# Ledger of designs, part 2: designed miniproteins, single chains, continued (5)

Each design is a single chain, and the fold is of that chain. pLDDT is the mean over its residues in the fold that is shown.

## One batch from the design tools (miniprotein)

Design m16038
Fold by ESMFold2-Fast:
Structure m16038 (fold): chain A 57 residues (1-57)
Amino acid sequence: GEEREKLLREIGEKLREVGEVTEEYLKARKQRREALKKGDEEKKKEAEEKIEEALKK
């Protein structure tokens, strides 16, 4: 009944929060992967820091 609908709404709110963190995490992972292909150690470190920040928040 209605209790299940309220639970689904709560799940939806949590998914929105995870979506924001996921977007930053995915972007940082792509940047790290590109830096690895270019051999850019500086860009690799920057991307790894962004990954850690996204996972901590």
Scores: mean pLDDT 75

Design m16040
Fold by ESMFold2-Fast:
Structure m16040 (fold): chain A 76 residues (1-76)
Amino acid sequence: MKEKLVLLAYLMLRRLRPDLAEEVTQEVKEIIEKTGEDEDALIEAIREKFLTVVSEEQAERMVKSLELLIESEKSL
């Protein structure tokens, strides 16, 4: 799951902010490693990070994609 979250974040960031995609993805990876057991804290921390580089609308869409991935992995 964690590796898939990092990959999805990178792919979304690369499309919206290719100039910052690698840097922000590393920060997201650190957030995932720190908060990996608390899903709500994880999503909130990632949302705040995305808001520093993308619009609120873009951040909401990105967070929803990550939430769907987490839900799908729980169903498997």
Scores: mean pLDDT 80

Design m16041
Fold by ESMFold2-Fast:
Structure m16041 (fold): chain A 74 residues (1-74)
Amino acid sequence: SEEDFKLLEIVSKAMERFAEGLAAGKSPEELRADVIKLVNELAEKYGFSEEQKKEILELTERAFDLALRHRADA
């Protein structure tokens, strides 16, 4: 569906922003802030409901915590 394509776009953009921030040497706090801001902006732009946006943000934060934990352990 069009909604599924929009969701994939948000995920893709979030992953790109995270990778760019890591390459730029951003702090974990700055990386999280940048990715969360992008997800919020795109979810609102694409007309996702507040409930859908909350779910996307919760999943994003979980994925982010996992990624940062694995980076710190390396």
Scores: mean pLDDT 76

Design m16042
Fold by ESMFold2-Fast:
Structure m16042 (fold): chain A 57 residues (1-57)
Amino acid sequence: ELEEQARRVSEETGLPLEAALAGLRSLMEVQGLDPEEAEERLLRAVRLAREEVAASR
């Protein structure tokens, strides 16, 4: 059940719920992460990506 993890990611990052859910599913399938680990990994990835974009623009 990923809906709660997806909601938290969506609320913290501003991603649409569907995008957050897709990201979580991708991380779980590609890296074999638990839902909680996928949530933490996705939050870090989005934060890092936004910092990189802000630094380059």
Scores: mean pLDDT 76

Design m16043
Fold by ESMFold2-Fast:
Structure m16043 (fold): chain A 91 residues (1-91)
Amino acid sequence: SSLEEEAERLIEEAERALEEGDAERALELLRELIRLALRLLEEGRKEEALRVLERALELLDRLAERFPEYRLEAEILKGIALIVHGLAKLV
């Protein structure tokens, strides 16, 4: 599976979107990254999923700091990522 390559691509694209000031694109990419983490968990790739979620959380924090107008959306998505991260540690 190219899920690791896909995760790296999404992280790089989200970082670029943040640098370019495209908060909407960054949010879209971070939602995709969290969905990818769920797929990794479904495939039993827990450690990879946890790493992806940690990177998503870091980028969501940066988005909320840089774009206060998107803070609510970023915090909601961060909450979802934290729940998934917590569940992954229990399995």
Scores: mean pLDDT 86

Design m16044
Fold by ESMFold2-Fast:
Structure m16044 (fold): chain A 65 residues (1-65)
Amino acid sequence: MTDEDIVENIHEKTQAGVPVEELSEEEKLLVKRMAYQGRAAAYRIAGREDEAARYEALAEEYREK
């Protein structure tokens, strides 16, 4: 199971009425990591490479925790 697959499963669970606070700590951590990765990609598209690199580093920190 990839990180993307886990995020999709989380989204499906919340739409089925499972509250976000009932997600596991690992699932919460992964969602936060993916949010940082998405933000980094958006900054890169906007030409803000310094911001993109910062958010990529944050995503990697959360991956290892």
Scores: mean pLDDT 68

Design m16045
Fold by ESMFold2-Fast:
Structure m16045 (fold): chain A 70 residues (1-70)
Amino acid sequence: MHPVARVAGAVVRLVGEGRTETAALLNRLSELLSDEELTALLERGGDDLDRLVAEIERRAAELGLAPPAP
């Protein structure tokens, strides 16, 4: 599956689960990361939503994109 389709699916899932800020971070990461890095990130999250959120937030923080702590 193309990385764009994988990102779109993950964003829809995150929004559906109320994780709208994390979905926005994933959209930002899709502009900055390579297709290979995006695929690896999404695969590390796997089927576990909390792990997917943690991987997105960790990578965003590494790139200086982390939202201010709520």
Scores: mean pLDDT 76

Design m16046
Fold by ESMFold2-Fast:
Structure m16046 (fold): chain A 92 residues (1-92)
Amino acid sequence: DEAIARAEAAAGELLREAERLFRRAREAFEAGRYEEAIALLEEAARLAREAYARAAAALEATDPEAAELVRRGGEAALRSLERLREEARRAA
């Protein structure tokens, strides 16, 4: 299914970009640049939300259990990003 393949490709690119932003956020946090870290984490969370939503949608028709696992995994990942954002805000 080309539609599923396109959705998976789009989700993968968004997730890779979110990971790059997360690494930059971590570097900023470790360097004491908390405002920069917060901004990068917010953008990473935005891209991650879109990526997980697209991945879940792509899986819904063929594997609903996998779609649900992707949604739950996405929620857990986003909660982890939010916790780090809160830590950066407290340290700022």
Scores: mean pLDDT 79

Design m16047
Fold by ESMFold2-Fast:
Parts: sequence; structure tokens; C-alpha cells
Structure m16047 (fold): chain A 82 residues (1-82)
Amino acid sequence: GAVVDAALELGESALKDGKSAEEVFNELLSLLREYLKDEPAARLVGHELTLLGVYVDAELKGKSDTEIVLALVQKAVELLSS
């Protein structure tokens, strides 16, 4: 839907503009917060921690910003599609 399309567009724009993984992570958190604003806080926190886990795991594995961005966008799409 529109929110999934927004996450994909954010990822495409980030790759074209050379945005850092940290910038993309924060933009995806903002998108999740807007989408889940009427949901219980525990659900939002759960999804935020899931995205943080993907970011930290990729950083610890020495992944490039491009690889981290792709992993974050894929996980955000999964979370927004459930």
C-alpha cells in the first residue's frame, strides 16, 4: 500500500543521494511512528527495536551503508506489510 511504497521510495532516494545508514534509519523510524500512531505503544516499540537490531547487526558485520540501507528498507517493508 501507500506506506510500503513510501518506504521503497525512501530507500531508492537514499541510494541515489548517498544518504548515510543512520539518516535512513531515522527516516524509517519516522515512517513507522506515523503509520503506528494509533496502535498500542508496545507494538511501535517492538518494531523500532526490530529495526535497531537490523541496523546494529549489519554495522557489527561491517556492512557498507548501501547494504545497511537495503536491509533496513526490506525489514521496514516486512513490518509495514504485517
Scores: mean pLDDT 83

Design m16048
Fold by ESMFold2-Fast:
Structure m16048 (fold): chain A 92 residues (1-92)
Amino acid sequence: MFRELAERALELAEELRKQNVPGREGMARVFEALARLLEEAGLDEAAELLRRIRELLERGEPEEALVRLLEEHPEGFRALEELGRALEELLR
């Protein structure tokens, strides 16, 4: 379930925080590490969506491009929403 994945994501975020990589490079490492966790969980669509979101953010693409990407990948978006919900529950 997404709770276990969220716990792993938080552990990974703490490890990356200790490496003290700021800004864009730090964000890129977090996105790639989370995408790999999603792939290991069998959530390939969510991993691909997350990598594409990172690419759009790095290129400074408009919000409309992000909305279109989410609409084109509904299964990936749903998985990311469930992961986000599990993360919110862990941080309560």
Scores: mean pLDDT 75

Design m16049
Fold by ESMFold2-Fast:
Structure m16049 (fold): chain A 100 residues (1-100)
Amino acid sequence: MILEDIEAKAGETVKVKIKLTPENFSGPLPEVEEIDKIEFFVFDENGRLVDSKVVENPKLGDEIEVEFKASEKSGKYSILAAFWKKDEKTGEYRIVALSG
């Protein structure tokens, strides 16, 4: 479910590099050619959403930098990824996989 567990101090700007390889996901990585975008979500230690980032047209082996500002609390932060595919007939995006 969680790609990375990061410890940060209150108010710190944190940069995390995530490589899109099967080893960086606890579940099966979907075929990259079936993914139109990846959305990264950053949660604090209490499970509150702190930040999010969208990456368009990702490729297997890409290194993605996720930057977020730690909240008023020092502690552990977690990153989760949602993988989206665009339906060619409707133009709508659907989630095809989640990290974890």
Scores: mean pLDDT 69

Design m16050
Fold by ESMFold2-Fast:
Structure m16050 (fold): chain A 82 residues (1-82)
Amino acid sequence: AEEAARRAREAALAAPPEEAVRAAEEAARRGALEAGADEVAAEIAGGVAAVAGAAAKAAGESGEEVREMAARAAREGVLGAA
C-alpha cells in the first residue's frame, strides 16, 4: 500500500501543471488497484484526488500548488483504498 501510494504521488507530480488533476485521478485509481483495492475503491481514490485538485484550481491556486495538492490527495486516496 505505501509503495503504491508513493508511486501514485510521484506519477501525479511528473505531469505538467495543466494535466495535474487528471494525472492525479488516474495515478490514484491505478495505485489503488496495484495495492489490491477493488474497482469501486479505486474509483473513489481517483475521485478524492480529482476533487482536491479541482478545488485548489477553483480557489485560484497556482498550477504548481494545484499539482502538489492533487498529488497529495492521490497518495491519500491510495492509502485509504488499500
Scores: mean pLDDT 79

Design m16051
Fold by ESMFold2-Fast:
Structure m16051 (fold): chain A 68 residues (1-68)
Amino acid sequence: SIKDILKEKLEKMKKASKEEQLKIIKELVEEMRKLGMPQEWIDALELEAKAEDVDSAISIIETMIKRL
């Protein structure tokens, strides 16, 4: 499920460096596009990835998990 993918990405990010966290976030954006997730969520996460704001990106992912 989408929720399981998001949870798995969060667990990987806990063990990762900031550079690896940014890579995971970028990979998640592409996976969200393939899964047809709401464009507003994809755009929000992509914006934080471009800003290299890992903390904000994690908060967005946690919010998505809560709403799914």
Scores: mean pLDDT 83

Design m16052
Fold by ESMFold2-Fast:
Structure m16052 (fold): chain A 71 residues (1-71)
Amino acid sequence: APREGEVLELETDARSAEGAVEEARRAAEEALGEKGEVTAESVVERDGRLEAVVALSNETRTVVVRATARL
């Protein structure tokens, strides 16, 4: 399990902001390994790139994932 304050980085072939967020959310769920709630979600589109950040938390840990896609 990731330690407190660790961030996972992931490259994705998502072509939309929604797709990038969904891939980040799935990766966060996989890394947490248990049920969790989304505590933060953001996506930025700039100059042909998408960057999505999702934070997933449960009673034990928080996992943060950054997913980046090139459009």
Scores: mean pLDDT 76

Design m16053
Fold by ESMFold2-Fast:
Structure m16053 (fold): chain A 68 residues (1-68)
Amino acid sequence: MKLLAFYTGSSEEEAKEQAKFLAETGGLEGFEVEKVESLEEALRKAREAQEKEGLVGAVIHDGKTGAN
């Protein structure tokens, strides 16, 4: 089973590090990250991944990346 993680921050590298940690901790065989523009979009896509694909969906939201 693969982890599919959606992130709202500007750092793809940071999102990949968090997704890798979650996948390894959860005993998952792989991970993928996708940048989205809002927390609402991230939640929607994570839910769709779980419902349609049977994947583990996750949201990575860090409001402290950059000036926000």
Scores: mean pLDDT 71

Design m16054
Fold by ESMFold2-Fast:
Parts: C-alpha cells; structure tokens; sequence
Structure m16054 (fold): chain A 111 residues (1-111)
C-alpha cells in the first residue's frame, strides 16, 4: 500500500521566550506510535529528539513532550520556549515502506 502522508500544523509559528507551543502532525492512516520528531537548527543537520511518539532521546530537555501513542494525531509540546528552540521540526513515520516525512513546522522564538 502507499505510505500515509504526514501533515504538520501550523506551517509556521512565532512565540515569545517562556511561552508554550504545541505542534501537530496528522497521518492520513493509523501509524500507531511509529512517529519520530526531528529538530533542525538553521544551517545544521536534523537531530532526533522524540522517538516512538513520546520517548525523549537522552539529553533532550524535559520541556519537549511528545504524545499520541495510537491513531493518526501526534503532538509535540514545547514548554518554556528558548531562543535555541528556533528551527524546523519534522515528523517521520516508518510504519509503511517507504518511510514518510512531514513538510515541517518552522518555529521562531523571539524575546
């Protein structure tokens, strides 16, 4: 079967330092918990931050919380936003072959 699409929302968002922001990724089909979140700083390679919808990679701040262990909707909540959180957040699912990637959400954190 064709891989599901991952639609990320919002496409772009600007928040002030210290605010909470929630990013959403919606799959066109059930992907279970097989969704990872990747963070790409401007000019850098993407880094894995959340695996299996809700498992933080060791060393990633507890301010990052992934949810949605079943169904189509996955969220990433970033509390106490920091200037260094600025960049693009991507979802990737390996539930189907080939793996699928969302278009990304661009987050800008300002003072």
Amino acid sequence: PPPPTLTQSPAEVTVKAGETVTLTSTASQDVGSDVSWWFQKPGEEPQLIIRNASTRVPGVSSRFVGSGGSGTTKTLTISDAQLEDTGTYYTVSGAYDPATRGQGTKLTVVE
Scores: mean pLDDT 86

Design m16055
Fold by ESMFold2-Fast:
Structure m16055 (fold): chain A 84 residues (1-84)
Amino acid sequence: SEGEEHIEKAREAIDEGNFEEALEHLRKALQYARKLLEEGKVREALEIAEQVMTLALEIIKRAKDPKVIEEAREILEEAGQLLS
């Protein structure tokens, strides 16, 4: 799916230390998860949101840039809201 493609690209970007690119892909994955929720595909949306949370936490652990950490925290919070 488009969401899984963005998750994969985010993982690749994290492995390369390119956290800004990773954050961009995580935001696109969240947009896709919201679209899935509107379509009633709750299980698929939940799976993508959980992966976004995992990768956002990894960025928070590894990043040194306060702006990157702040953006990752915002994404983590947004993904968590989808799970509520």
Scores: mean pLDDT 88

Design m16056
Fold by ESMFold2-Fast:
Structure m16056 (fold): chain A 92 residues (1-92)
Amino acid sequence: MGELSALIGETAELMGEAERVRAELAALDAARAAAVDARLAEARELLEEAARYAGEGDYEKATELARRALELARETLEAGRAALAALRAAAA
């Protein structure tokens, strides 16, 4: 698999996991759910920009943007999971 294709696939998978965490957060803390939404919107924008550069044949720039989207998706998922765990622990 090409590096760009692998990065896009992994980013999409992590964003899907973050969206599931966000749905659980929305029931407990709307502000924390909104923070996850904002970061996911940034990751989507980076992926759209990566797709644009790939369409123009600039695969190096596309790969850099996809890597940034992947890092943002990972950070978003980790932060969302930590927030959900803390809220559930406080409720127990």
Scores: mean pLDDT 85

Design m16057
Fold by ESMFold2-Fast:
Structure m16057 (fold): chain A 55 residues (1-55)
Amino acid sequence: SMEELMEELEREVVRGYLLRDVELVEATLKRAKELGLPEEFIKNMEKALALLKSM
């Protein structure tokens, strides 16, 4: 389901954060956009990526 997919991608973002892996978070965000996930979800991921890059 879309909900299960969003949970999977959220776990990948958390993993990227723990590993300080900007490329992993960027790849996850690109996948979310390609899959047509909700715009609010995508915006939250973009915000998370921006914060990671500023750390």
Scores: mean pLDDT 83

Design m16058
Fold by ESMFold2-Fast:
Structure m16058 (fold): chain A 83 residues (1-83)
Amino acid sequence: EVAPEKLETAIRAATRVLVAHVGELSDEIREEIEKLAQGKPVEYISGETLEQAREEALKRAKPGDLIVEADSEKILRAELVLD
């Protein structure tokens, strides 16, 4: 689980947010990410597994993008793409 303050800091540093998720995201998670993004582009990338969703997000990502990993219950991690 990613602390809300750490997620906010990561999104603030990012140019774009890519949400790699498995299953249906709760409205609460979507609303939290969109509020923190404050008009920054947010793209949702689903996969059969978190690993597949993350790999797809990495293929689309460019330096400055944030990859957020989430399941239906919580945000698991957030990683800024530096290379």
Scores: mean pLDDT 80

Design m16059
Fold by ESMFold2-Fast:
Structure m16059 (fold): chain A 63 residues (1-63)
Amino acid sequence: EPLERLKEIIETIQKNIGMDKEELISTLKVIRLAYEDTAARHGRPLDEEVLKAIDELIEEIKK
């Protein structure tokens, strides 16, 4: 469900702002890296479900 909502938001941004597929993928990779960096700096465990959702969304956009 969170993945589907995130996908809808991304599609809405792409259509309304004109962000291309490559920019969307780049943005998602930056979000993933920022999450890993923030978790590491705060000594928090990474949520593998969040990482998986981002990776799956990137693969979906590549199709």
Scores: mean pLDDT 73

Design m16060
Fold by ESMFold2-Fast:
Structure m16060 (fold): chain A 74 residues (1-74)
Amino acid sequence: LKELEERALKLLEEAEKLLEKAEETGDEKLLLEAEELLGLAEIILGLLKLEGVENEELEAKIDELEAKIAELKA
């Protein structure tokens, strides 16, 4: 399960960088890519929860990036 947590964190880090670039450039493709990576991280978090693993840091980061995506889409 540690590998899944590490994978999810890396996906969120990449999504965050894409969102920062999307905010700077207005590039909708970067926004969509970040959204896709966030979705993958959410799937991994769901799998971790099914195994009884709680990761508050991952959950908080997903919520943070989801809010940022919503702001950029508004």
Scores: mean pLDDT 82

Design m16061
Fold by ESMFold2-Fast:
Structure m16061 (fold): chain A 61 residues (1-61)
Amino acid sequence: MAEERAYEIARKLAEESDDPLTAVSEGAAQAYRELVSEGIPLDEAKQAAVRAAKRVLDELA
């Protein structure tokens, strides 16, 4: 699923960073760009990236 791919990207970047909030934001943006390049509709790619970012942030809290 698109959300799972976005989650993996955001989580990996957050694990490597001293600033997890910024890292999650960067990961979500990267995932969004990759999903769009694969032909996933803009709205669906955006929703997947946002949901993935929320999941990573919830795990950090």
Scores: mean pLDDT 80

Design m16062
Fold by ESMFold2-Fast:
Structure m16062 (fold): chain A 64 residues (1-64)
Amino acid sequence: SMEREKKLKEKLKEIEEKLKKGEISPEQAEYRKKALEAEYKDDVTSYTAYRLRYIGVEIDEELA
């Protein structure tokens, strides 16, 4: 739907803004974008997998 497309674009913009501010790494941004794309396609399995991956990257970066 148009609403889902707008939400996808808004969330992608938020990820880009966080990346610009240094709040997330390029690796986190990549997996977060892939998770959003999977969510938009209603691919719950891929969404969950990508979500877990960017959380893992976040933990690794916090420990580094």
Scores: mean pLDDT 75

Design m16063
Fold by ESMFold2-Fast:
Structure m16063 (fold): chain A 74 residues (1-74)
Amino acid sequence: SMADAEAERELKAGLQAYKAGDYETAVEHFERAIELAPEGSPLRAKALALLGVAYEDMGETEKARQLFAEADRL
């Protein structure tokens, strides 16, 4: 679907920003991917987990923990 294609595009953009060390930009893209991906989808779970990794690298441990728990609900 178009929403799935947009979510995947945002996820890839977030991963590129994350690999470049631009965690703020990565967070924005991962948040957008979560908004676009259907609830309960594997794509949404991936976006949640990657957002958690980005927050962990930023020192936001509690936010990361909550995001990993949400991803694991799939």
Scores: mean pLDDT 86

Design m16064
Fold by ESMFold2-Fast:
Structure m16064 (fold): chain A 61 residues (1-61)
Amino acid sequence: MELSPTQERILELAASGKSLREIAEELGISVGTVRRHLRRIGAKDTGEAAAIWAEYQAKKN
């Protein structure tokens, strides 16, 4: 499956333990935009995003 560069970066930052606010600041976007990307991926919060990132990395290789 293909993720946009922004979606991959959001998942990576969530997996590193970043909050929604910290991810938004790092990427220069709003918290609402981060939440929108997470919902498109199927994650409700950063914990689900981190789990999705781990599975995505394991499945891709």
Scores: mean pLDDT 79

Design m16065
Fold by ESMFold2-Fast:
Structure m16065 (fold): chain A 63 residues (1-63)
Amino acid sequence: GPTLEEIAKEIDEKFPEVKGYGIEIAGAVINGKEEEAIERLKNLGIEEKVAKEAIEYAKKLLE
Protein backbone atom coordinates (compact mmCIF):
# COMPACT_ATOMS: atom_id res chain seq x y z
CA GLY A 1 0.00 0.00 0.00
CA PRO A 2 1.01 3.68 -0.04
CA THR A 3 3.53 5.03 2.49
CA LEU A 4 2.66 7.47 5.29
CA GLU A 5 4.58 10.19 3.37
CA GLU A 6 2.61 9.53 0.13
CA ILE A 7 -0.75 9.71 1.94
CA ALA A 8 0.32 12.87 3.82
CA LYS A 9 1.23 14.58 0.52
CA GLU A 10 -2.17 13.71 -1.02
CA ILE A 11 -4.00 15.12 2.04
CA ASP A 12 -1.95 18.36 2.02
CA GLU A 13 -2.64 18.84 -1.71
CA LYS A 14 -6.40 18.07 -1.42
CA PHE A 15 -7.16 20.10 1.74
CA PRO A 16 -5.33 23.47 1.97
CA GLU A 17 -7.02 24.10 5.36
CA VAL A 18 -5.04 21.19 6.93
CA LYS A 19 -1.81 21.77 4.97
CA GLY A 20 1.16 20.76 7.11
CA TYR A 21 -0.94 18.29 9.15
CA GLY A 22 -1.19 15.60 6.44
CA ILE A 23 1.43 13.36 8.07
CA GLU A 24 -0.31 13.64 11.49
CA ILE A 25 -3.71 12.87 9.88
CA ALA A 26 -2.33 9.88 7.92
CA GLY A 27 -0.57 8.57 11.05
CA ALA A 28 -3.76 8.92 13.12
CA VAL A 29 -5.79 6.91 10.55
CA ILE A 30 -3.12 4.15 10.38
CA ASN A 31 -3.08 3.92 14.22
CA GLY A 32 -6.89 4.10 14.68
CA LYS A 33 -6.72 7.52 16.43
CA GLU A 34 -9.19 9.31 14.17
CA GLU A 35 -11.33 10.84 16.97
CA GLU A 36 -8.19 12.23 18.69
CA ALA A 37 -6.99 13.75 15.38
CA ILE A 38 -10.38 15.41 14.72
CA GLU A 39 -10.42 16.89 18.25
CA ARG A 40 -6.85 18.21 17.85
CA LEU A 41 -7.62 19.82 14.46
CA LYS A 42 -10.77 21.47 15.92
CA ASN A 43 -8.67 22.90 18.77
CA LEU A 44 -6.32 24.37 16.12
CA GLY A 45 -9.28 26.27 14.60
CA ILE A 46 -9.99 23.90 11.71
CA GLU A 47 -13.70 23.32 10.99
CA GLU A 48 -14.89 19.86 12.17
CA LYS A 49 -16.43 19.12 8.75
CA VAL A 50 -13.08 19.75 7.00
CA ALA A 51 -11.20 17.64 9.59
CA LYS A 52 -13.65 14.75 9.07
CA GLU A 53 -13.41 15.02 5.26
CA ALA A 54 -9.58 14.90 5.45
CA ILE A 55 -9.73 11.79 7.69
CA GLU A 56 -12.20 10.04 5.31
CA TYR A 57 -9.98 10.91 2.33
CA ALA A 58 -6.96 9.43 4.16
CA LYS A 59 -8.95 6.23 4.85
CA LYS A 60 -9.82 5.97 1.14
CA LEU A 61 -6.13 6.31 0.19
CA LEU A 62 -5.25 3.45 2.61
CA GLU A 63 -7.71 1.01 0.94
Scores: mean pLDDT 82

Design m16066
Fold by ESMFold2-Fast:
Structure m16066 (fold): chain A 69 residues (1-69)
Amino acid sequence: GFSEEGKDASKVPALVKQLGDPDVAVRVAAARALAFNPEGLLYLQLAARYDPHPAVREAAREAIARIRA
């Protein structure tokens, strides 16, 4: 398959791995991309509560809100 929109569920495992990346910018990008993949909701909830950086927690919280809209 292909993904033009970033709503590719096959990318969820890779995006979940990126939520654990040592680079804050990578984790923020992964959280934002997971906003289009509701299968990642549990991992976004974990990032929103437990990520050491506030920018990642905020990005995950916004992604959760978008999934629940």
Scores: mean pLDDT 77

Design m16067
Fold by ESMFold2-Fast:
Structure m16067 (fold): chain A 101 residues (1-101)
Amino acid sequence: KAAEDLLELAEIEERTAERVRELMEQGDNDLAAESLLLSSAVYKAISESTSDPEVSEAFRYASEAYREAAELARRGDAEGAVETLLENSRWLREKSREVAE
């Protein structure tokens, strides 16, 4: 159900933030940005194809967060990129709790 999907997305975003930090520490800013943009496009497609409005909203916001994080990563702002992903992850965890009620 929607609550479980939102929680899973939050967990994926937390792992993605860890990977982005690692890639940027290695100097792979372009690879970090490219992977985030690919995920953003996938999440946008899911948002547009799902019939569940809560899931649609969650993936739309995730797509936007990943695109923003990609721009920050390309500029070399590792802290900004990671925090953007973690902020969206926190929102998804809160939304998951609301939807579960």
Scores: mean pLDDT 87

Design m16068
Fold by ESMFold2-Fast:
Structure m16068 (fold): chain A 77 residues (1-77)
Amino acid sequence: MEKKRAEFLEKAADVYEKRGDYEKAGNLYEQAGIEYLKSGDLEKAAEMFERAAKYYRKSGNIDKAEEYRKLHEELKK
């Protein structure tokens, strides 16, 4: 059931990304990454944190962009 929550959040993030609401998209990708991490899907978690970092940077939230970029790099090791 936890994986379904992550998938829902990822799809919601995709909707906001397509609307150009990059801060909301970043926040939803962040939440999806955390839910994938809880379910043990490290590959999907890393992908979500990479997207969160990208959209936080586009929204001007540089601090969160760097936080999730580093977390993405840590999950790849």
Scores: mean pLDDT 83

Design m16070
Fold by ESMFold2-Fast:
Structure m16070 (fold): chain A 68 residues (1-68)
Amino acid sequence: SAARDAWIEKAKAATGDERAGLILILHDEHGMSQREIAEALGISVATVSRDIARARALSEALLAAAEA
């Protein structure tokens, strides 16, 4: 998928919260496993897992702020 490949390239160039968000998109929207993302980005599965958890926590914080 051209869309998935574009998100992978963005994730490779990104750091911090931006990378975490892009990894979450690759996992949730594009159906990539944590292992596939780790291989595509050249990082560990543990790093991918932590980035997904971080992105979910940030999304929950944004939702909580919107409901305040």
Scores: mean pLDDT 82

Design m16071
Fold by ESMFold2-Fast:
Structure m16071 (fold): chain A 76 residues (1-76)
Amino acid sequence: SYEAFVKGVEALRAGNYEEAVKWFEKAIELNPNNPLAWYNLGLAYRRLGETEKAEEYFKKAKELDPNVKPIVPELP
């Protein structure tokens, strides 16, 4: 599960947002209680222009951990 999360972060850093989505979705499938996976899935969808879907996933991340922050900086 952690391997899938790490692959998602690598894809996100590389700008491979569609690949990042796939890995974060896999990470959530294996461990739905990882707030960072939900947050970074939201970031990947935001970068793809899917704002409503991004907001849904950010909300889920905050419900799991109100202090959740991405390990990858958000683009301006």
Scores: mean pLDDT 79

Design m16073
Fold by ESMFold2-Fast:
Structure m16073 (fold): chain A 62 residues (1-62)
Amino acid sequence: SESEKVARLIGLVLRGIGDLLEGNYEQAIKDFEEALRIAKELGDEETVSLIQKMLEEAKKKA
């Protein structure tokens, strides 16, 4: 369901942010890549843009 996708998306974004703060950049990249996939499936263009920015930051620090 869409509610399950939204919950998973939120969880992955929060996990990715946590991994970034801890310096776990490879894990943050994986979390944000999965979050990006779900955001695209939902058609949430604003969330897609936000996650893309976080993913690029994680990749630069890895």
Scores: mean pLDDT 87

Design m16074
Fold by ESMFold2-Fast:
Structure m16074 (fold): chain A 68 residues (1-68)
Amino acid sequence: MPLVTGEELERIAEKLAEMSEQQLRDFLLSLGFSEVEAETMLKQDPRQIAWAVLASRNLTAEELLARL
């Protein structure tokens, strides 16, 4: 389970919500997610996407925010 605060997760989700579907897909692919994983994630709420990225890539909230 990623150790992330609700505030950090919300900040990441807000940045993801500002991205277009294509920008978000390209971003997820740049993090090493497959096309199938990215497509599945795009169907989720931004908060759920943020959590999945943090959990799957063992990134800190700060590291993920720096990439956005």
Scores: mean pLDDT 79

Design m16075
Fold by ESMFold2-Fast:
Structure m16075 (fold): chain A 56 residues (1-56)
Amino acid sequence: AALEAQAATLYRQAIDLFKEAKKLEDEGNTEEAEKKRSQAVSLLDQANALLQQAPP
């Protein structure tokens, strides 16, 4: 259903943000890395909320 598709999209975006965060951390840009991780966590929370609304 649409909720599962949206959740999958959010998970993918979160993974991309975690990859960006790791690259920034490796470059010594800790503040930007932390910002990207916060965004990724927010997307994971949204994905989880959508899955809770999915049909049983």
Scores: mean pLDDT 81

